Designed miniproteins, single chains, continued (4). Designs and how they scored, part 106

Each design is a single chain, and the fold is of that chain. pLDDT is the mean over its residues in the fold that is shown.

## One batch from the design tools (miniprotein)

Design m15677
Fold by ESMFold2-Fast:
Structure m15677 (fold): chain A 55 residues (1-55)
Amino acid sequence: DDEIRQRNLQLLQERDNVMQEADDIIARGRAAGREEEGEREANQLVTDRALEWGK
């Protein structure tokens, strides 16, 4: 079913967008001297989105 293929492509594209957002969060945390907090926040964002995409 082509619908499944299209959905998978959309999920991959969304993952790229989320990774870009996560990178920005980490960069801001690093600049503020809160790199570990930034990493945790970015990881949580990616995890939450991955769980959302799995449904």
Scores: mean pLDDT 77

Design m15678
Fold by ESMFold2-Fast:
Structure m15678 (fold): chain A 69 residues (1-69)
Amino acid sequence: SVDTLRGIIAENREAKRRLDDRIAELRRQVQQSGFQDRQMQVRLLFLELIRGSIESLIERLEKKIKELE
């Protein structure tokens, strides 16, 4: 149902917000290290890829709702 899809979108938006906070903090740490911590930079890249996957999922679900409305 549309209500079920909206619930899933809300949960994924909340997860993305938490991930955005983690990415923001990690970006500050990378900058403070003068970009010398390669392991931290790799973690940042990985988190940004996961963020993109969540964003893509939300977009697909929103498109599905538009088709049902």
Scores: mean pLDDT 84

Design m15679
Fold by ESMFold2-Fast:
Structure m15679 (fold): chain A 63 residues (1-63)
Amino acid sequence: SASLARALGLSESVIESKSDEEIKNLIKQSIDLGVESLKAAVFNDTQALDQLLEEEEKLKQTV
């Protein structure tokens, strides 16, 4: 966890001041944001496509 936090640019003082759980949560958030950004970059319209899929699902649930 500490090695990953350093790789993500967190300072040593921040790592020392936060619990392992808080550091893990920050790492998870950073990874999640990175994945979402990568999807957007690769597919260019990932969020619009996801919205369309959700609307289609709701339409099917109406009947």
Scores: mean pLDDT 61

Design m15680
Fold by ESMFold2-Fast:
Structure m15680 (fold): chain A 79 residues (1-79)
Amino acid sequence: MDPEEARELLLTRARELKAQGKSDVEIAIELLDFADSLPLTLEQKREVVIEVLKELGFSDTVLDLVREAFDSQLRLKKK
């Protein structure tokens, strides 16, 4: 999948969640789950999710939470 296409899909999903009144943290968690379903590498998923959250004006605290979640997934998904 093209990372630009993935970015647009995540942006669309984030806007839908924002319209539903979801918090920034809830949106970040939902985007992480959605990104996991996409045919991208873990690094590409991390970059695209962070880019989308930055585009939407999310705080550095939320961005750091997302970075930590990807790092934790890398450790926990050890087969």
Scores: mean pLDDT 76

Design m15681
Fold by ESMFold2-Fast:
Structure m15681 (fold): chain A 70 residues (1-70)
Amino acid sequence: DKEWESLSEEEQKALERLIEIALEVYEKNTEEVEEEKRKEVEEIHKFLAKLPKERQKTLGKLFVERFLKL
């Protein structure tokens, strides 16, 4: 959790939202996501893509770690 706490508020919110959307897809037992949520995911990805590559790698690891623990 120390690595999670090192994230900015914007980075934390972005990852939390991605995890929420991923969980909704899992709960519905479907790969389909509503168009509005797809656009939201795209905007989050654009935000993350602006970060340094090392930061993107850290965020990716945290996303996978948290998603798999759920």
Scores: mean pLDDT 73

Design m15682
Fold by ESMFold2-Fast:
Structure m15682 (fold): chain A 76 residues (1-76)
Amino acid sequence: SLKEAVREAILRAPPEFLRQQGQQALASSDPRIRQLGQLLLQAADAKERGDDATLRRLADQAGDLVEQIAKEEEAR
């Protein structure tokens, strides 16, 4: 699923990639995409600290958010 793909991508990505993607997302005019950006930046920080529990929660939240955005876009 889209949620699972996003979760796995975050768990596998290096911290620098997550920071780059997070910064790009924060430049969006869409507040939902900016929220995703914040989650990606927090996930990068958690990865650098080795905080696997926080990383998993953030990956789950990002996956849920992306699934919600996709569902809302299909309803438009």
Scores: mean pLDDT 87

Design m15683
Fold by ESMFold2-Fast:
Structure m15683 (fold): chain A 77 residues (1-77)
Amino acid sequence: VEEAKKLLERAIMALRLGVVNHAIKSVEQAITILQSQDPSDPDIRMSLTYANSGLDYLRNGDVDGAMTYLEKALEAL
């Protein structure tokens, strides 16, 4: 969980600096780590849902939408 938090924080920082490609990589790594956790944990499931939404926004070029959902993903952990 701690490594996923650090990756989400890194993604948010990268977006604030305008480095979208680094943000995408960090979110993908965070999702991979969260998927390896207990799928019955509601906090992990909620964070995964928000992180996947954030990644979709990033892939569609909506940085503001991505930031909102990545912050929610971080808050859920």
Scores: mean pLDDT 82

Design m15684
Fold by ESMFold2-Fast:
Structure m15684 (fold): chain A 82 residues (1-82)
Amino acid sequence: MEALKEIEKGLKELVKWFEENNILPSKEEAELLHEIVLALIDEDVEKAIEYLKKLKELFEKKNRKELVEIIEKTIEKVEKLL
């Protein structure tokens, strides 16, 4: 399913950002990332989008602009496929 692949690509970009910046996700960020992974395993696109939106709000509060942009692009691509 193309929507699930786009969410997976978005998650990989988020993980890569943390690795390249030598930053560990906070507990709250890690919990939301885990929920998105569980939604992908369940093939629940709607639930994955809900957790992506929550994660985006958290990244905005932390001024992680690049991570916000990754999530916005991911949501736009997924919504276009629905």
Scores: mean pLDDT 85

Design m15685
Fold by ESMFold2-Fast:
Structure m15685 (fold): chain A 90 residues (1-90)
Amino acid sequence: DWRPYYEKGLEYYKQGKYEEAVKEFEKAFELIMEKYGPNGKLEDPELALELFYKAAEAARKINDSLGLNKFGMEAKEIAKKYGLELPKLP
């Protein structure tokens, strides 16, 4: 399950530990892509969108342009696929 990694990533993010947050978000991302993928139906598309958005924010804070692009693109794809509003990146 990817949700525990997302929750752990959020906790590191709140502590300002952005590198650790990105590692946890990357693990959650891998599990989502492996099981649900961009072509699969997500049970919680809104929560997955929030995960990818927060992961992109964390990547931006550590100047990880590859992670920012990867998470940001996936957030946009989920928002478009499920008719959700994409939050503005800070």
Scores: mean pLDDT 74

Design m15686
Fold by ESMFold2-Fast:
Structure m15686 (fold): chain A 110 residues (1-110)
Amino acid sequence: MNERMAENVREMGRKAGAPEEDIERLAELIRNEDYEGAAKLAVELLRNSSDRELQEVYAMIALQSMYKAGASKEEFIEFLELLLELGLLDEEELEEAKKALEEEEARKKA
């Protein structure tokens, strides 16, 4: 249920010390099934944060929201490249993630 995902976002955000306003904005978008809006906001908050713990939480919220929104493989790869630029992902983890996305797409074509 969307309420559980929204509550998980609130719990993760509060534990990481995110501003309450940002937590509630993300939770409201998720509760309203605006996963594209939630992903966009999470990416904006990620780019504007200098705190590593907050960046990790926003990255997780963005990935989960992108998955729920039905984001393309190309959109996921672009986001993973952003995580590499921010130092949240290393080059080996990026290549492993790209390979997993390619393997999943190949299975759908078989």
Scores: mean pLDDT 81

Design m15687
Fold by ESMFold2-Fast:
Structure m15687 (fold): chain A 81 residues (1-81)
Amino acid sequence: REELREEAERTLAGARAWIAANGLEDDPAVQAALAEFEARLREIVDDESLSREEALERMDQAIREFMARMFAILDARRAAE
């Protein structure tokens, strides 16, 4: 479980760095999406019924869903400007 927690923390650090690099830190939709992503990663790490492989698969799905939301927010902002 500790290795999965470390993976989740590295993933969250990468997400925060990407948000900062794109100037999205103050966007409420981005903040909400990040909070949901963090909660989902925590649920996956804390679910002891999941194997390591199953947990990593679910984390990969969560990452893809989070990134899709981030790109949708960027597209909406560009369309509005």
Scores: mean pLDDT 80

Design m15688
Fold by ESMFold2-Fast:
Structure m15688 (fold): chain A 82 residues (1-82)
Amino acid sequence: SAAELRAALEANRERMIEQAIGLARQVAAAPAEVAEAAIAASPDPLLAEAMRAAVAGDFEKMRALAERAVEEAIARAVAEEA
């Protein structure tokens, strides 16, 4: 059910946020051309913005965008199940 899926995704929320942050930081550590390609290839616009924030050294904005990306991904998955 949508409620069961939401509960399972919410139980993994913190892990998903840390994974998104880890990915954004890895992209920021890459050579500029590789980072730009990774950002352009991201299907999630909030995750792409988190990567851009990480490249700019704005880690507070990166975290906020990563948290929002996970929130919206959970909402989309639950809506698709409903």
Scores: mean pLDDT 86

Design m15689
Fold by ESMFold2-Fast:
Structure m15689 (fold): chain A 95 residues (1-95)
Amino acid sequence: TVVLTDEQAQQLLERVMDVLMDYIMWGTPSQRRAANDVLRVLNDAIRRGLSPSEIAQTLLDYTRRQAETSTDPDERRAYEDVAEVVERELERFRS
C-alpha cells in the first residue's frame, strides 16, 4: 500500500530501465532473456492501467518469484538485481 508520486514513479522506472537496458546491451544471453521478460511484465502492467505503486509491487513480486525459481545463476542474478533496485527505491521514498 505504498503510494508513489508521479515524480517518484518516474525515478523508480528510470532506475529499473537503466538495469534492464544494461543487461540487454551487455549481459549474457540468460541475463538478456531475464531482462526482456521483466520488460514484458512492465509493459503488460502499463497496458492494464495499473497505478505506479501497483506496477512497482508487480515488478517486485514477479522478480522475487523468478529469482527463487530460476535454476540459471545468470537469470537469477538479473532478477535479484531488478528486485533490489525496486526495493531500494521504495524504501528511499518511505524515508
Scores: mean pLDDT 84

Design m15690
Fold by ESMFold2-Fast:
Structure m15690 (fold): chain A 95 residues (1-95)
Amino acid sequence: LKEVIVAIEVVSSDPEAALKAAEEALKKNAENVELVEKHIHGDHLRMVYRAEVEDPEKLAKAVADAAMATPGTKSVSVVVADLEGNVLASVSKSA
C-alpha cells in the first residue's frame, strides 16, 4: 500500500450527498482513510484525506465516478499525491 493524500473538489447542489458518495468510494478502495480538511461553501466542497492505496489511478476514478453519479453534481476533481507532493493520479469530470 502507498501512503497518499487525496484532494477532492466538487461543485454540487447537494454537497453533503456528494461528500458521502466520495467518502464511501474512498473507504472501499483505500485503507486507513482519515479526513484532514473539509470545506463547504455554497455549492463548493473541498476535502483532503490521508489514506493508503494499492492503485492510485483506480482510487481517483472510483471517487470521481461516485461523486459524479450523485444527483446535482456538476463537476469533480480528484488528485492523489504521495506525501512529498508528487501527483500519482488525477481525474476531472464535468456534466
Scores: mean pLDDT 86

Design m15691
Fold by ESMFold2-Fast:
Formats: sequence, C-alpha cells, structure tokens
Structure m15691 (fold): chain A 75 residues (1-75)
Amino acid sequence: SREEKLQEAKEFVKSVIKHVHKYLDSRGYSDEQKEKAINSVLDGLVQQFQRDLGFTKEEQEEIYKEGKELAKKLL
C-alpha cells in the first residue's frame, strides 16, 4: 500500500542517517560536522523521493521531519 511505501521510505532514510553518523563518528568528525553532513544527506534524499518515488509534498515533509528528529537525537 501507499502507507507501507511511506513507512519503508522513512525506515530507509533513518537507516542512511544512522550509517552516515557512524561513519563520520568513526572518522573523528565533530558534532557540528556530523550535523551538517547528515542535514545535506537528508535534503538530497527528500529531493530524490520527490523526483523518483512520486511522494506528495506532505509525505516528503513527514519523512524530512522524522529524519531531522533522528539526526538531532544522534548528536
């Protein structure tokens, strides 16, 4: 269903954010540098979902919000 695809997209984004955080953390990047990199990745993924997956503006805003909240919790 559409709801299942939205949930899969959210889980994918959260997985990517966690992997990016762990990678940068393992390389000794600062919290500020990690935040900037994660925000850039999140912005790119949301734009890609608009182009490739046909998610609505509202669905994209929901994905972005949840991804942003996770990013803040990891820092």
Scores: mean pLDDT 81

Design m15692
Fold by ESMFold2-Fast:
Structure m15692 (fold): chain A 55 residues (1-55)
Amino acid sequence: TNEKNKQTTLNLAEKLEKEGFTEEAETLRKLAGSDSSEAASRATAAVLRAVGEKI
């Protein structure tokens, strides 16, 4: 529901996709498209940690 969180999530997804983290980017896009702002925020935090683990 929070549009700012949705946009932040989508922007992060674009950056991840450009860096080759396509799966993480797709996960963020799916969650950003949902009505759940909680899911979007949680996905953003989880992906940031996952990127660190994969690098």
Scores: mean pLDDT 68

Design m15693
Fold by ESMFold2-Fast:
Structure m15693 (fold): chain A 77 residues (1-77)
Amino acid sequence: SMAELKEEIRRLEKEMAELLERNDPSDPATREKLIELLERIRRLTLEYLRLDPRASDEQIAEFERIADETIATLRAE
Protein backbone atom coordinates (compact mmCIF):
# COMPACT_ATOMS: atom_id res chain seq x y z
CA SER A 1 0.00 0.00 0.00
CA MET A 2 1.01 3.66 -0.34
CA ALA A 3 1.16 4.04 3.46
CA GLU A 4 3.57 1.07 3.79
CA LEU A 5 5.77 2.44 0.97
CA LYS A 6 5.83 5.89 2.60
CA GLU A 7 6.83 4.37 5.97
CA GLU A 8 9.63 2.30 4.37
CA ILE A 9 10.96 5.37 2.50
CA ARG A 10 11.00 7.40 5.76
CA ARG A 11 12.89 4.62 7.56
CA LEU A 12 15.51 4.44 4.79
CA GLU A 13 15.88 8.25 4.77
CA LYS A 14 16.50 8.19 8.55
CA GLU A 15 19.05 5.37 8.11
CA MET A 16 20.83 7.45 5.44
CA ALA A 17 20.86 10.55 7.70
CA GLU A 18 22.31 8.47 10.58
CA LEU A 19 24.97 6.97 8.28
CA LEU A 20 26.08 10.44 7.13
CA GLU A 21 26.08 11.84 10.71
CA ARG A 22 28.37 9.04 11.98
CA ASN A 23 30.60 8.44 8.94
CA ASP A 24 32.77 10.30 6.44
CA PRO A 25 31.08 10.21 2.99
CA SER A 26 34.56 10.09 1.38
CA ASP A 27 35.09 6.64 2.98
CA PRO A 28 34.56 3.89 0.33
CA ALA A 29 32.59 1.63 2.72
CA THR A 30 30.27 4.52 3.66
CA ARG A 31 29.81 5.45 -0.03
CA GLU A 32 28.93 1.83 -0.89
CA LYS A 33 26.27 1.74 1.87
CA LEU A 34 24.96 5.17 0.80
CA ILE A 35 24.54 3.90 -2.80
CA GLU A 36 22.63 0.82 -1.53
CA LEU A 37 20.27 3.04 0.49
CA LEU A 38 19.75 5.47 -2.42
CA GLU A 39 18.93 2.60 -4.82
CA ARG A 40 16.34 1.24 -2.34
CA ILE A 41 14.83 4.72 -1.81
CA ARG A 42 14.73 5.24 -5.61
CA ARG A 43 12.85 1.95 -6.17
CA LEU A 44 10.28 2.57 -3.40
CA THR A 45 9.75 6.23 -4.36
CA LEU A 46 9.06 5.28 -8.00
CA GLU A 47 6.52 2.67 -6.79
CA TYR A 48 4.91 5.34 -4.59
CA LEU A 49 4.77 7.94 -7.40
CA ARG A 50 3.23 5.42 -9.83
CA LEU A 51 0.43 4.77 -7.30
CA ASP A 52 -0.16 8.51 -6.72
CA PRO A 53 -2.84 9.82 -9.15
CA ARG A 54 -1.51 13.38 -8.57
CA ALA A 55 1.98 12.53 -9.87
CA SER A 56 2.48 13.50 -13.54
CA ASP A 57 4.58 11.47 -15.99
CA GLU A 58 6.95 14.48 -16.15
CA GLN A 59 7.41 14.52 -12.35
CA ILE A 60 8.11 10.77 -12.29
CA ALA A 61 10.63 11.06 -15.17
CA GLU A 62 12.38 14.03 -13.49
CA PHE A 63 12.71 12.16 -10.17
CA GLU A 64 14.11 9.11 -12.00
CA ARG A 65 16.63 11.28 -13.89
CA ILE A 66 17.84 13.09 -10.73
CA ALA A 67 18.09 9.83 -8.75
CA ASP A 68 20.04 8.10 -11.55
CA GLU A 69 22.44 11.08 -11.85
CA THR A 70 23.01 11.16 -8.07
CA ILE A 71 23.78 7.43 -7.87
CA ALA A 72 26.04 7.59 -10.97
CA THR A 73 28.01 10.50 -9.46
CA LEU A 74 28.60 8.60 -6.20
CA ARG A 75 29.71 5.47 -8.12
CA ALA A 76 32.16 7.52 -10.22
CA GLU A 77 33.98 8.76 -7.08
Scores: mean pLDDT 84

Design m15694
Fold by ESMFold2-Fast:
Structure m15694 (fold): chain A 65 residues (1-65)
Amino acid sequence: EVEELLDEAVKIADSIKNEFDRGVALIVVGVESAVARNAKTPEERLQAAQDAVRKVKEIYEKEKK
């Protein structure tokens, strides 16, 4: 589940056409992935993975406009 969410976030980031926005999205995924790896509880790991997907989707949606 956590790994699946992080993989989804990477796929969304890779689909961003603007190089700068894609770079920002990939940095977000990297940071949230690190938070997930260092999280002490399953809930914190899941939250970090969900945050990665949410933030990357926000970048992707803004690019469409």
Scores: mean pLDDT 78

Design m15695
Fold by ESMFold2-Fast:
Structure m15695 (fold): chain A 82 residues (1-82)
Amino acid sequence: VAELLRELADAVEAGDAERVAALLERLAATASREEQERFLATVAATQAEVAAAYADASLEEQEAAARPRLAAALRALADELA
């Protein structure tokens, strides 16, 4: 799962939607319930952080800011699950 999270972080950072979709499918098939819950919590926390930091920004600007933060958060989660 840790390696899938690292690959997902790289795909998110690159904006590769097709690869993100494929890696999310593999994560759903491979990850335990607990690992999936931690993944969803990490995504939700990152989105909340961006929304708070960029409250006055457009949705497009919030999405652009979210990508590198989400990639970093996914890499940190991968290190914790390794």
Scores: mean pLDDT 78

Design m15696
Fold by ESMFold2-Fast:
Structure m15696 (fold): chain A 73 residues (1-73)
Amino acid sequence: SLSKEEFDAEVQVTLLEIKATIAEKNKDYETAIKYYEQGVAVAASHPAFAETARLLQQKVDEARKKLEEARKA
């Protein structure tokens, strides 16, 4: 079972992921990157969420690549 602090962190990470996904669907990659990076910071602060932090970092890297592609178009 998660502690209250870990539960609160899980909720926060989930909301940040949703916000980032909405921004990414709108092609607002700069906003998506900010929300994914905030999610990484929260997840990385809790050992229980190490895999979540890794997956969110991959999302940051993918969004940065899309931002670079959009800037070249």
Scores: mean pLDDT 86

Design m15697
Fold by ESMFold2-Fast:
Structure m15697 (fold): chain A 63 residues (1-63)
Amino acid sequence: KPSPVLSASAYTEEEREWALKMGEEEGVEVKITEVEEEKREEAFEHNKKRYEEIKEAKKKLEE
């Protein structure tokens, strides 16, 4: 069973706000972490993939 936690890297305020709002809407915990500039894109893509996994798991739980 996938973890309900979404890890979000340090990035612009807009990206941070997006991650927090996304977690709030789906009712999952969001962890914001600091990452180096060069790793920010990788971390963001990882978080997006992780969120989709949580969303799919939630859908299966309801259906």
Scores: mean pLDDT 61

Design m15698
Fold by ESMFold2-Fast:
Structure m15698 (fold): chain A 64 residues (1-64)
Amino acid sequence: MKEVEETVTVSAATVGEALAQVQAHMDALRAQGATNVRVTSLRLSREGGVYVLTATVSYELAEP
């Protein structure tokens, strides 16, 4: 297994919607065979009435 760290930036009208997008991304990674999928860092900002959420997601993939 090799550990991968990925930064995901999402924007939404509400914080809940932004968090749901991050959760959907993590679920998609699990569906593709990633294990130990977790958020290691979260940053939230507000830009012009939308919420911008930047999440660092760590997960493990099978090595070739």
Scores: mean pLDDT 82

Design m15699
Fold by ESMFold2-Fast:
Order: sequence, then C-alpha cells, then structure tokens
Structure m15699 (fold): chain A 96 residues (1-96)
Amino acid sequence: SVDEIVEEIIKRLIEEYGLTLSDEYTLKQLAGLRSWLKTQTDSFLERVRGYLKTKDGIFRIYMMYHFESLAGLFDPTKINPEDLEFVKETLKKLLS
C-alpha cells in the first residue's frame, strides 16, 4: 500500500538522516510524496516497492516526484492536511 511505502521511507530517513518532528520542510515534502503516490497506478506502485529494495531507491522515488512537480505534472498545492497528519503520526510512532 501507499502507507507502507511512506512508512518505509520515514524509517530510512530516521536511520540515515536523524529525521525528527522539527524537520517541518521534510515533513511537508513527505506529505506531498504521499499525495503524489496516491495518484499513481498499481503497476507504478509495484515498481516503487522494487526501488525501495535498492540502496538508491529513496533517491530515485524522490527525484521522480520532484521532476513531475517541476514539470507541472503534479500540483503541490493539492497536498492536503490528512497527508501531513499521516506523516507526523507515523514519525511519532517510529520515534517512540
């Protein structure tokens, strides 16, 4: 599911970069990523799950999201408060 993908990304950001609830910019970017992933096809989400098994997978996923946003293919203003709340609650659970 999209939720499992986002949780795995948050886990790795905690492990590799020490992600905390104070990193507001990163939390907003993760909320945008969740919003974007919810618009994708099941076949694309399977490919994303495949990337998460590789060392560079998170970087590849993030770059795809950013390039689509930059190209106007995804509107970051469509990020809703529910996606940000999911990211914050998931991070709280993983830090406890």
Scores: mean pLDDT 78

Design m15700
Fold by ESMFold2-Fast:
Structure m15700 (fold): chain A 69 residues (1-69)
Amino acid sequence: DLPTVPGGFRSEKPTSISLDEMTELAVKVVNGEELDLSKLTPEQKKFVEEIQKVLDGTRAVAAARAAAA
């Protein structure tokens, strides 16, 4: 079972992504789990892509530092 994130932040705009879905997607992306993008809404796909880009950037910096060491 995926962990439930406490609702400490409220969205001002209704979105297709619930807090539970955002948490589930974020956990899966951070853990490097495979996501079926075809099951996601366009908003969820953009959210996943943004998280993946941030993680990929972090990994690239870490890999470059490791190669330089």
Scores: mean pLDDT 68

Design m15701
Fold by ESMFold2-Fast:
Structure m15701 (fold): chain A 57 residues (1-57)
Amino acid sequence: MTVRTVVRVDSRDPAEIEEAVAGERAVLESRGYRVTAVSAPVVEGDVSTVEITAERR
């Protein structure tokens, strides 16, 4: 089963974006999913969006 999750971060700071993505990855992995892809951040104004694709292990 493939799941796509969108992480929205109210920041353009790469470190803050990376922290938010790492948090979502940890949640997905704790639920038995394996992260297979992480998109490049899409920056719109002061908001960054990252798409994470995960598959059930």
Scores: mean pLDDT 81

Design m15702
Fold by ESMFold2-Fast:
Structure m15702 (fold): chain A 61 residues (1-61)
Amino acid sequence: SMAEEERLKQLLLDVLRTWRATGSLTDAQREEFQRALETLIERYGVERAEEILAEILREVE
C-alpha cells in the first residue's frame, strides 16, 4: 500500500539522518534499516526500491 511504502521510506530516511548526524548506528538501527529495505524489495521490487533509496539519499543531502 502507499501508506506502507511511505512508512518504510520514512524509517530508512530517519536511520540515514541519524547516521549522518552521529556517524554511527546501533546494531538495532542497522537491523531495522536492513529489514525495511528487504521488505521494500519484496513488496515493490528491486527497481522501485532503488528509486526510493535514491530519493532518500537526495533528501539527506
Scores: mean pLDDT 83

Design m15703
Fold by ESMFold2-Fast:
Structure m15703 (fold): chain A 64 residues (1-64)
Amino acid sequence: MEEPLTDEQRDKAVNLVAALLAAGLPREEAIRTAAKMLGVSPEQVREVVDENADEVAARIAAAR
């Protein structure tokens, strides 16, 4: 069982996934890419993104 992400890692995961989605990557590819960049599991990133879906959507909207 992996340890939960730190607040900093969680914020980075949300920001990276939102940026990758805004750039046109599919959700699963964005999650895998963010996980690789952060050195965490894709499952940890997916959990954070699902728990923070509104924040991800807001960051995508802010990217215009």
Scores: mean pLDDT 79

Design m15704
Fold by ESMFold2-Fast:
Structure m15704 (fold): chain A 120 residues (1-120)
Amino acid sequence: MLLKAVEENREAMEEAAEILARALREALVAAGMDPELAERIAEAFRRAAILHPGMGEALVRMTAAVSELSPEQRRAVDAFAEAAGVVEEAVEKLAAGEISPEELLEIAREAAEELLRRVA
């Protein structure tokens, strides 16, 4: 029973990271970033997020780079920072048994939609 719960949580966390990475890519492209560069940034985030519980560390590193971006790209990164923070808190609640894997994925989808709405 315990092993199955750990596996379901892992799969949900990986899917949440994929949802955020895709939203980040789309937000950066909408903000005028080159699609290839946006894809590389999103992939770097996804790989960092699935390898380490500290998804927020990758977020902090990305936020630190925002000074060299256009105002629109900076807004996209700020909106992403908010979305990633919401999902990171939900991951902590999942680990504590306070929410289900399905609830984590719903929170991730809602955060991604809000991010894309904010940069449109």
Scores: mean pLDDT 76

Design m15705
Fold by ESMFold2-Fast:
Structure m15705 (fold): chain A 74 residues (1-74)
Amino acid sequence: SSELEEYESRKTRLSTEAQEKLLKEHGIQAVIDFNNELVGIEADEAKLREKGASLDDIMARFEAKVAALMKKYS
């Protein structure tokens, strides 16, 4: 569906922008640590989708968790 494609596109863009910023400001170890945390976030999102959570709610949660992770490196 268009909603799923928009969600996956936004998620990929946000993750890529975060990874590029971390690499530039903190180096490769920060990117590795960020990606390890993302695995847990994505697993939780998959469970929420199975329970019928909206893609908008999942996207808002993903954005908030990525922002919190980025703040830990600041």
Scores: mean pLDDT 83

Design m15706
Fold by ESMFold2-Fast:
Structure m15706 (fold): chain A 87 residues (1-87)
Amino acid sequence: SSALKAFEEHVKSLLSEELAKKVIKAVHSILDYLREASKTLSREEVERLREMLLAMFRHELLKIVSEEKANAITKELEKLLETEISK
């Protein structure tokens, strides 16, 4: 998707190649998990799961990058999830 490619480009612009690959892999896993969950869960349940995963993702990013970069990447992930995870 164009949104996923834009997200990957944004992450690559902010992080080293090694960290960008790790973050992008984690985001693909989150997308796959939410897409699978969306087949069985209500819209409200998927929205809560999305917010929980986003918070966990930000928490993990704060261990390896600055707060500024973590906030920027998390905001772009939130936009990506809104675009890709709709019933």
Scores: mean pLDDT 85

Design m15707
Fold by ESMFold2-Fast:
Structure m15707 (fold): chain A 63 residues (1-63)
Amino acid sequence: TAGSRALALELLEKVIAGEASREEREGAAVMAVNLDAASVEQASGVGLGDKEAAREALAGLKA
């Protein structure tokens, strides 16, 4: 949904900026998988604060 996509976008941008908390990183990872924007392996990287994994998930969200 539009609301879920907007929140995922916000959280992924925070991960890319290095400003996300652990809870925000984990939330971004779960949302990216649920929105079919990231694989489980990419989501694992997002949860750990990997900026490249977060950029890939963001690209998937925009596709």
Scores: mean pLDDT 81

Design m15708
Fold by ESMFold2-Fast:
Structure m15708 (fold): chain A 73 residues (1-73)
Amino acid sequence: EVEKLEKEVKELHKKALNTPDKEEQSKYVEEAVKLVEELEKKGYDGPVVAQHYTALRLRAIEGDEEAREELER
């Protein structure tokens, strides 16, 4: 269900922001990317997708290589 996926993406980004461990942070971001891709495949283009890409840009600036690679697709 789309609403459940939206909530899960938001929670993953929240967890990534609140963890001091860079590896855990990257894992949460990677899971969020997969869920957003599934949302987009379902035709969803709501605010969670825009918020997700904004969060990826901020993480890429902070040195998250995984986030940077996703943005360069």
Scores: mean pLDDT 74

Design m15709
Fold by ESMFold2-Fast:
Structure m15709 (fold): chain A 83 residues (1-83)
Amino acid sequence: SHRARFVRAARAAERALGVEGLVEELEPLFDQHYEELVRLLEAVVVSVLNGDHALAIRHLERLLELAPESRAIREAIARLRAA
């Protein structure tokens, strides 16, 4: 299901980034932005696993445009910049 793929992608991103709350914060965007949300979350995971922090930050900045009040995304960007 769409929800199952979204939850898997968001939880994988939480684990890769060391943050919590992506599912809860991005859930309100699900109906309008499903394809872009899943694509960006999966791209964040791949970028982090490849050690490409700059590319991961770019994908997170695009997610932040969709969810400007997301604490989890802001924490993730700050953590990657500090690494």
Scores: mean pLDDT 87

Design m15710
Fold by ESMFold2-Fast:
Structure m15710 (fold): chain A 87 residues (1-87)
Amino acid sequence: NLLELSQGHQSLLNIGRYLLDDRLLSELATELEIKKLLEEYDALPAEEREKYLAVQQILLDPRVPNEIKRRALNNELSVEELLQLLS
């Protein structure tokens, strides 16, 4: 599930925090994390892929408020809510 994925991917949580706190330092880290996500994505079960990708899209979307990004990182949003936020 996403909670287990978020806990297993501490690098993603750290990148999310840098995106919220330090935009300049986050840019390189974000690019590296996207590459890692793409490599790991194909190995995930379908239900985990959907939620994992949605959370990462939320973290990288400048239209999404920081409060919502924090909620996504903490697994406080369902996959349906995440997809709705992405339009």
Scores: mean pLDDT 60

Design m15711
Fold by ESMFold2-Fast:
Structure m15711 (fold): chain A 53 residues (1-53)
Amino acid sequence: SKEKIKKEIILDLFKIAKDTLEMVRHSIPKDEYDKVIKELEEKIKELEKQIEA
């Protein structure tokens, strides 16, 4: 469906954002990095579940 395609694109964008943050992790305070990465991981998992449904 059109909604599935949109979610797949958004999922790819979140994965790119996560990979980028991992590359610069040493430039971010650990507590802030951990919080942001956890939020991205949660959003990725939620989108993956919605795509599989």
Scores: mean pLDDT 83

Design m15712
Fold by ESMFold2-Fast:
Structure m15712 (fold): chain A 87 residues (1-87)
Amino acid sequence: MSPIEKLIELLESLGLHGLAEFVRLFTESARANGLTEEQILAMIKGFLESEIADAERELPSLDEESAARTRELIAKYRLVLETLDSL
């Protein structure tokens, strides 16, 4: 199983179905444009790091309930990044 296929399975298992679909479509498009698996994974990592940074920047402006949900999302994204680094 490819690293990208493992990533998609992990995202689905975490309930990140929208992100899993995005990764599928992005990978299809990127491969059609001649990008390597390594380049695709690097771009996905950069996207997740950017999403975490944006979420952390917004945290001080959120109410308690929204902040709790955002922290849960950040934790899931960090787990995904950690798993990608081990592939």
Scores: mean pLDDT 84

Design m15713
Fold by ESMFold2-Fast:
Structure m15713 (fold): chain A 73 residues (1-73)
Amino acid sequence: SLKDIINQQAQDQGFTLTAAQVNAISDALLGKTDFTTLLLQLPQVPQSAHPALQELIDKKNVEGLVTVLSIFQ
């Protein structure tokens, strides 16, 4: 599943995402929620990184997304 891919990418990069974060990321990637709703689960990500994070969501780049989250956790 997409959630398994997100969890595996976090594990491969040496950290863990919460169930709430995995659910929000999965829902955003599937177009079930908007980017603003995803950001409520990622308050630690600075506004300056939001355009890059949005592009990674739009491109379905799970590895890049998880890498950005590893920097700001």
Scores: mean pLDDT 84

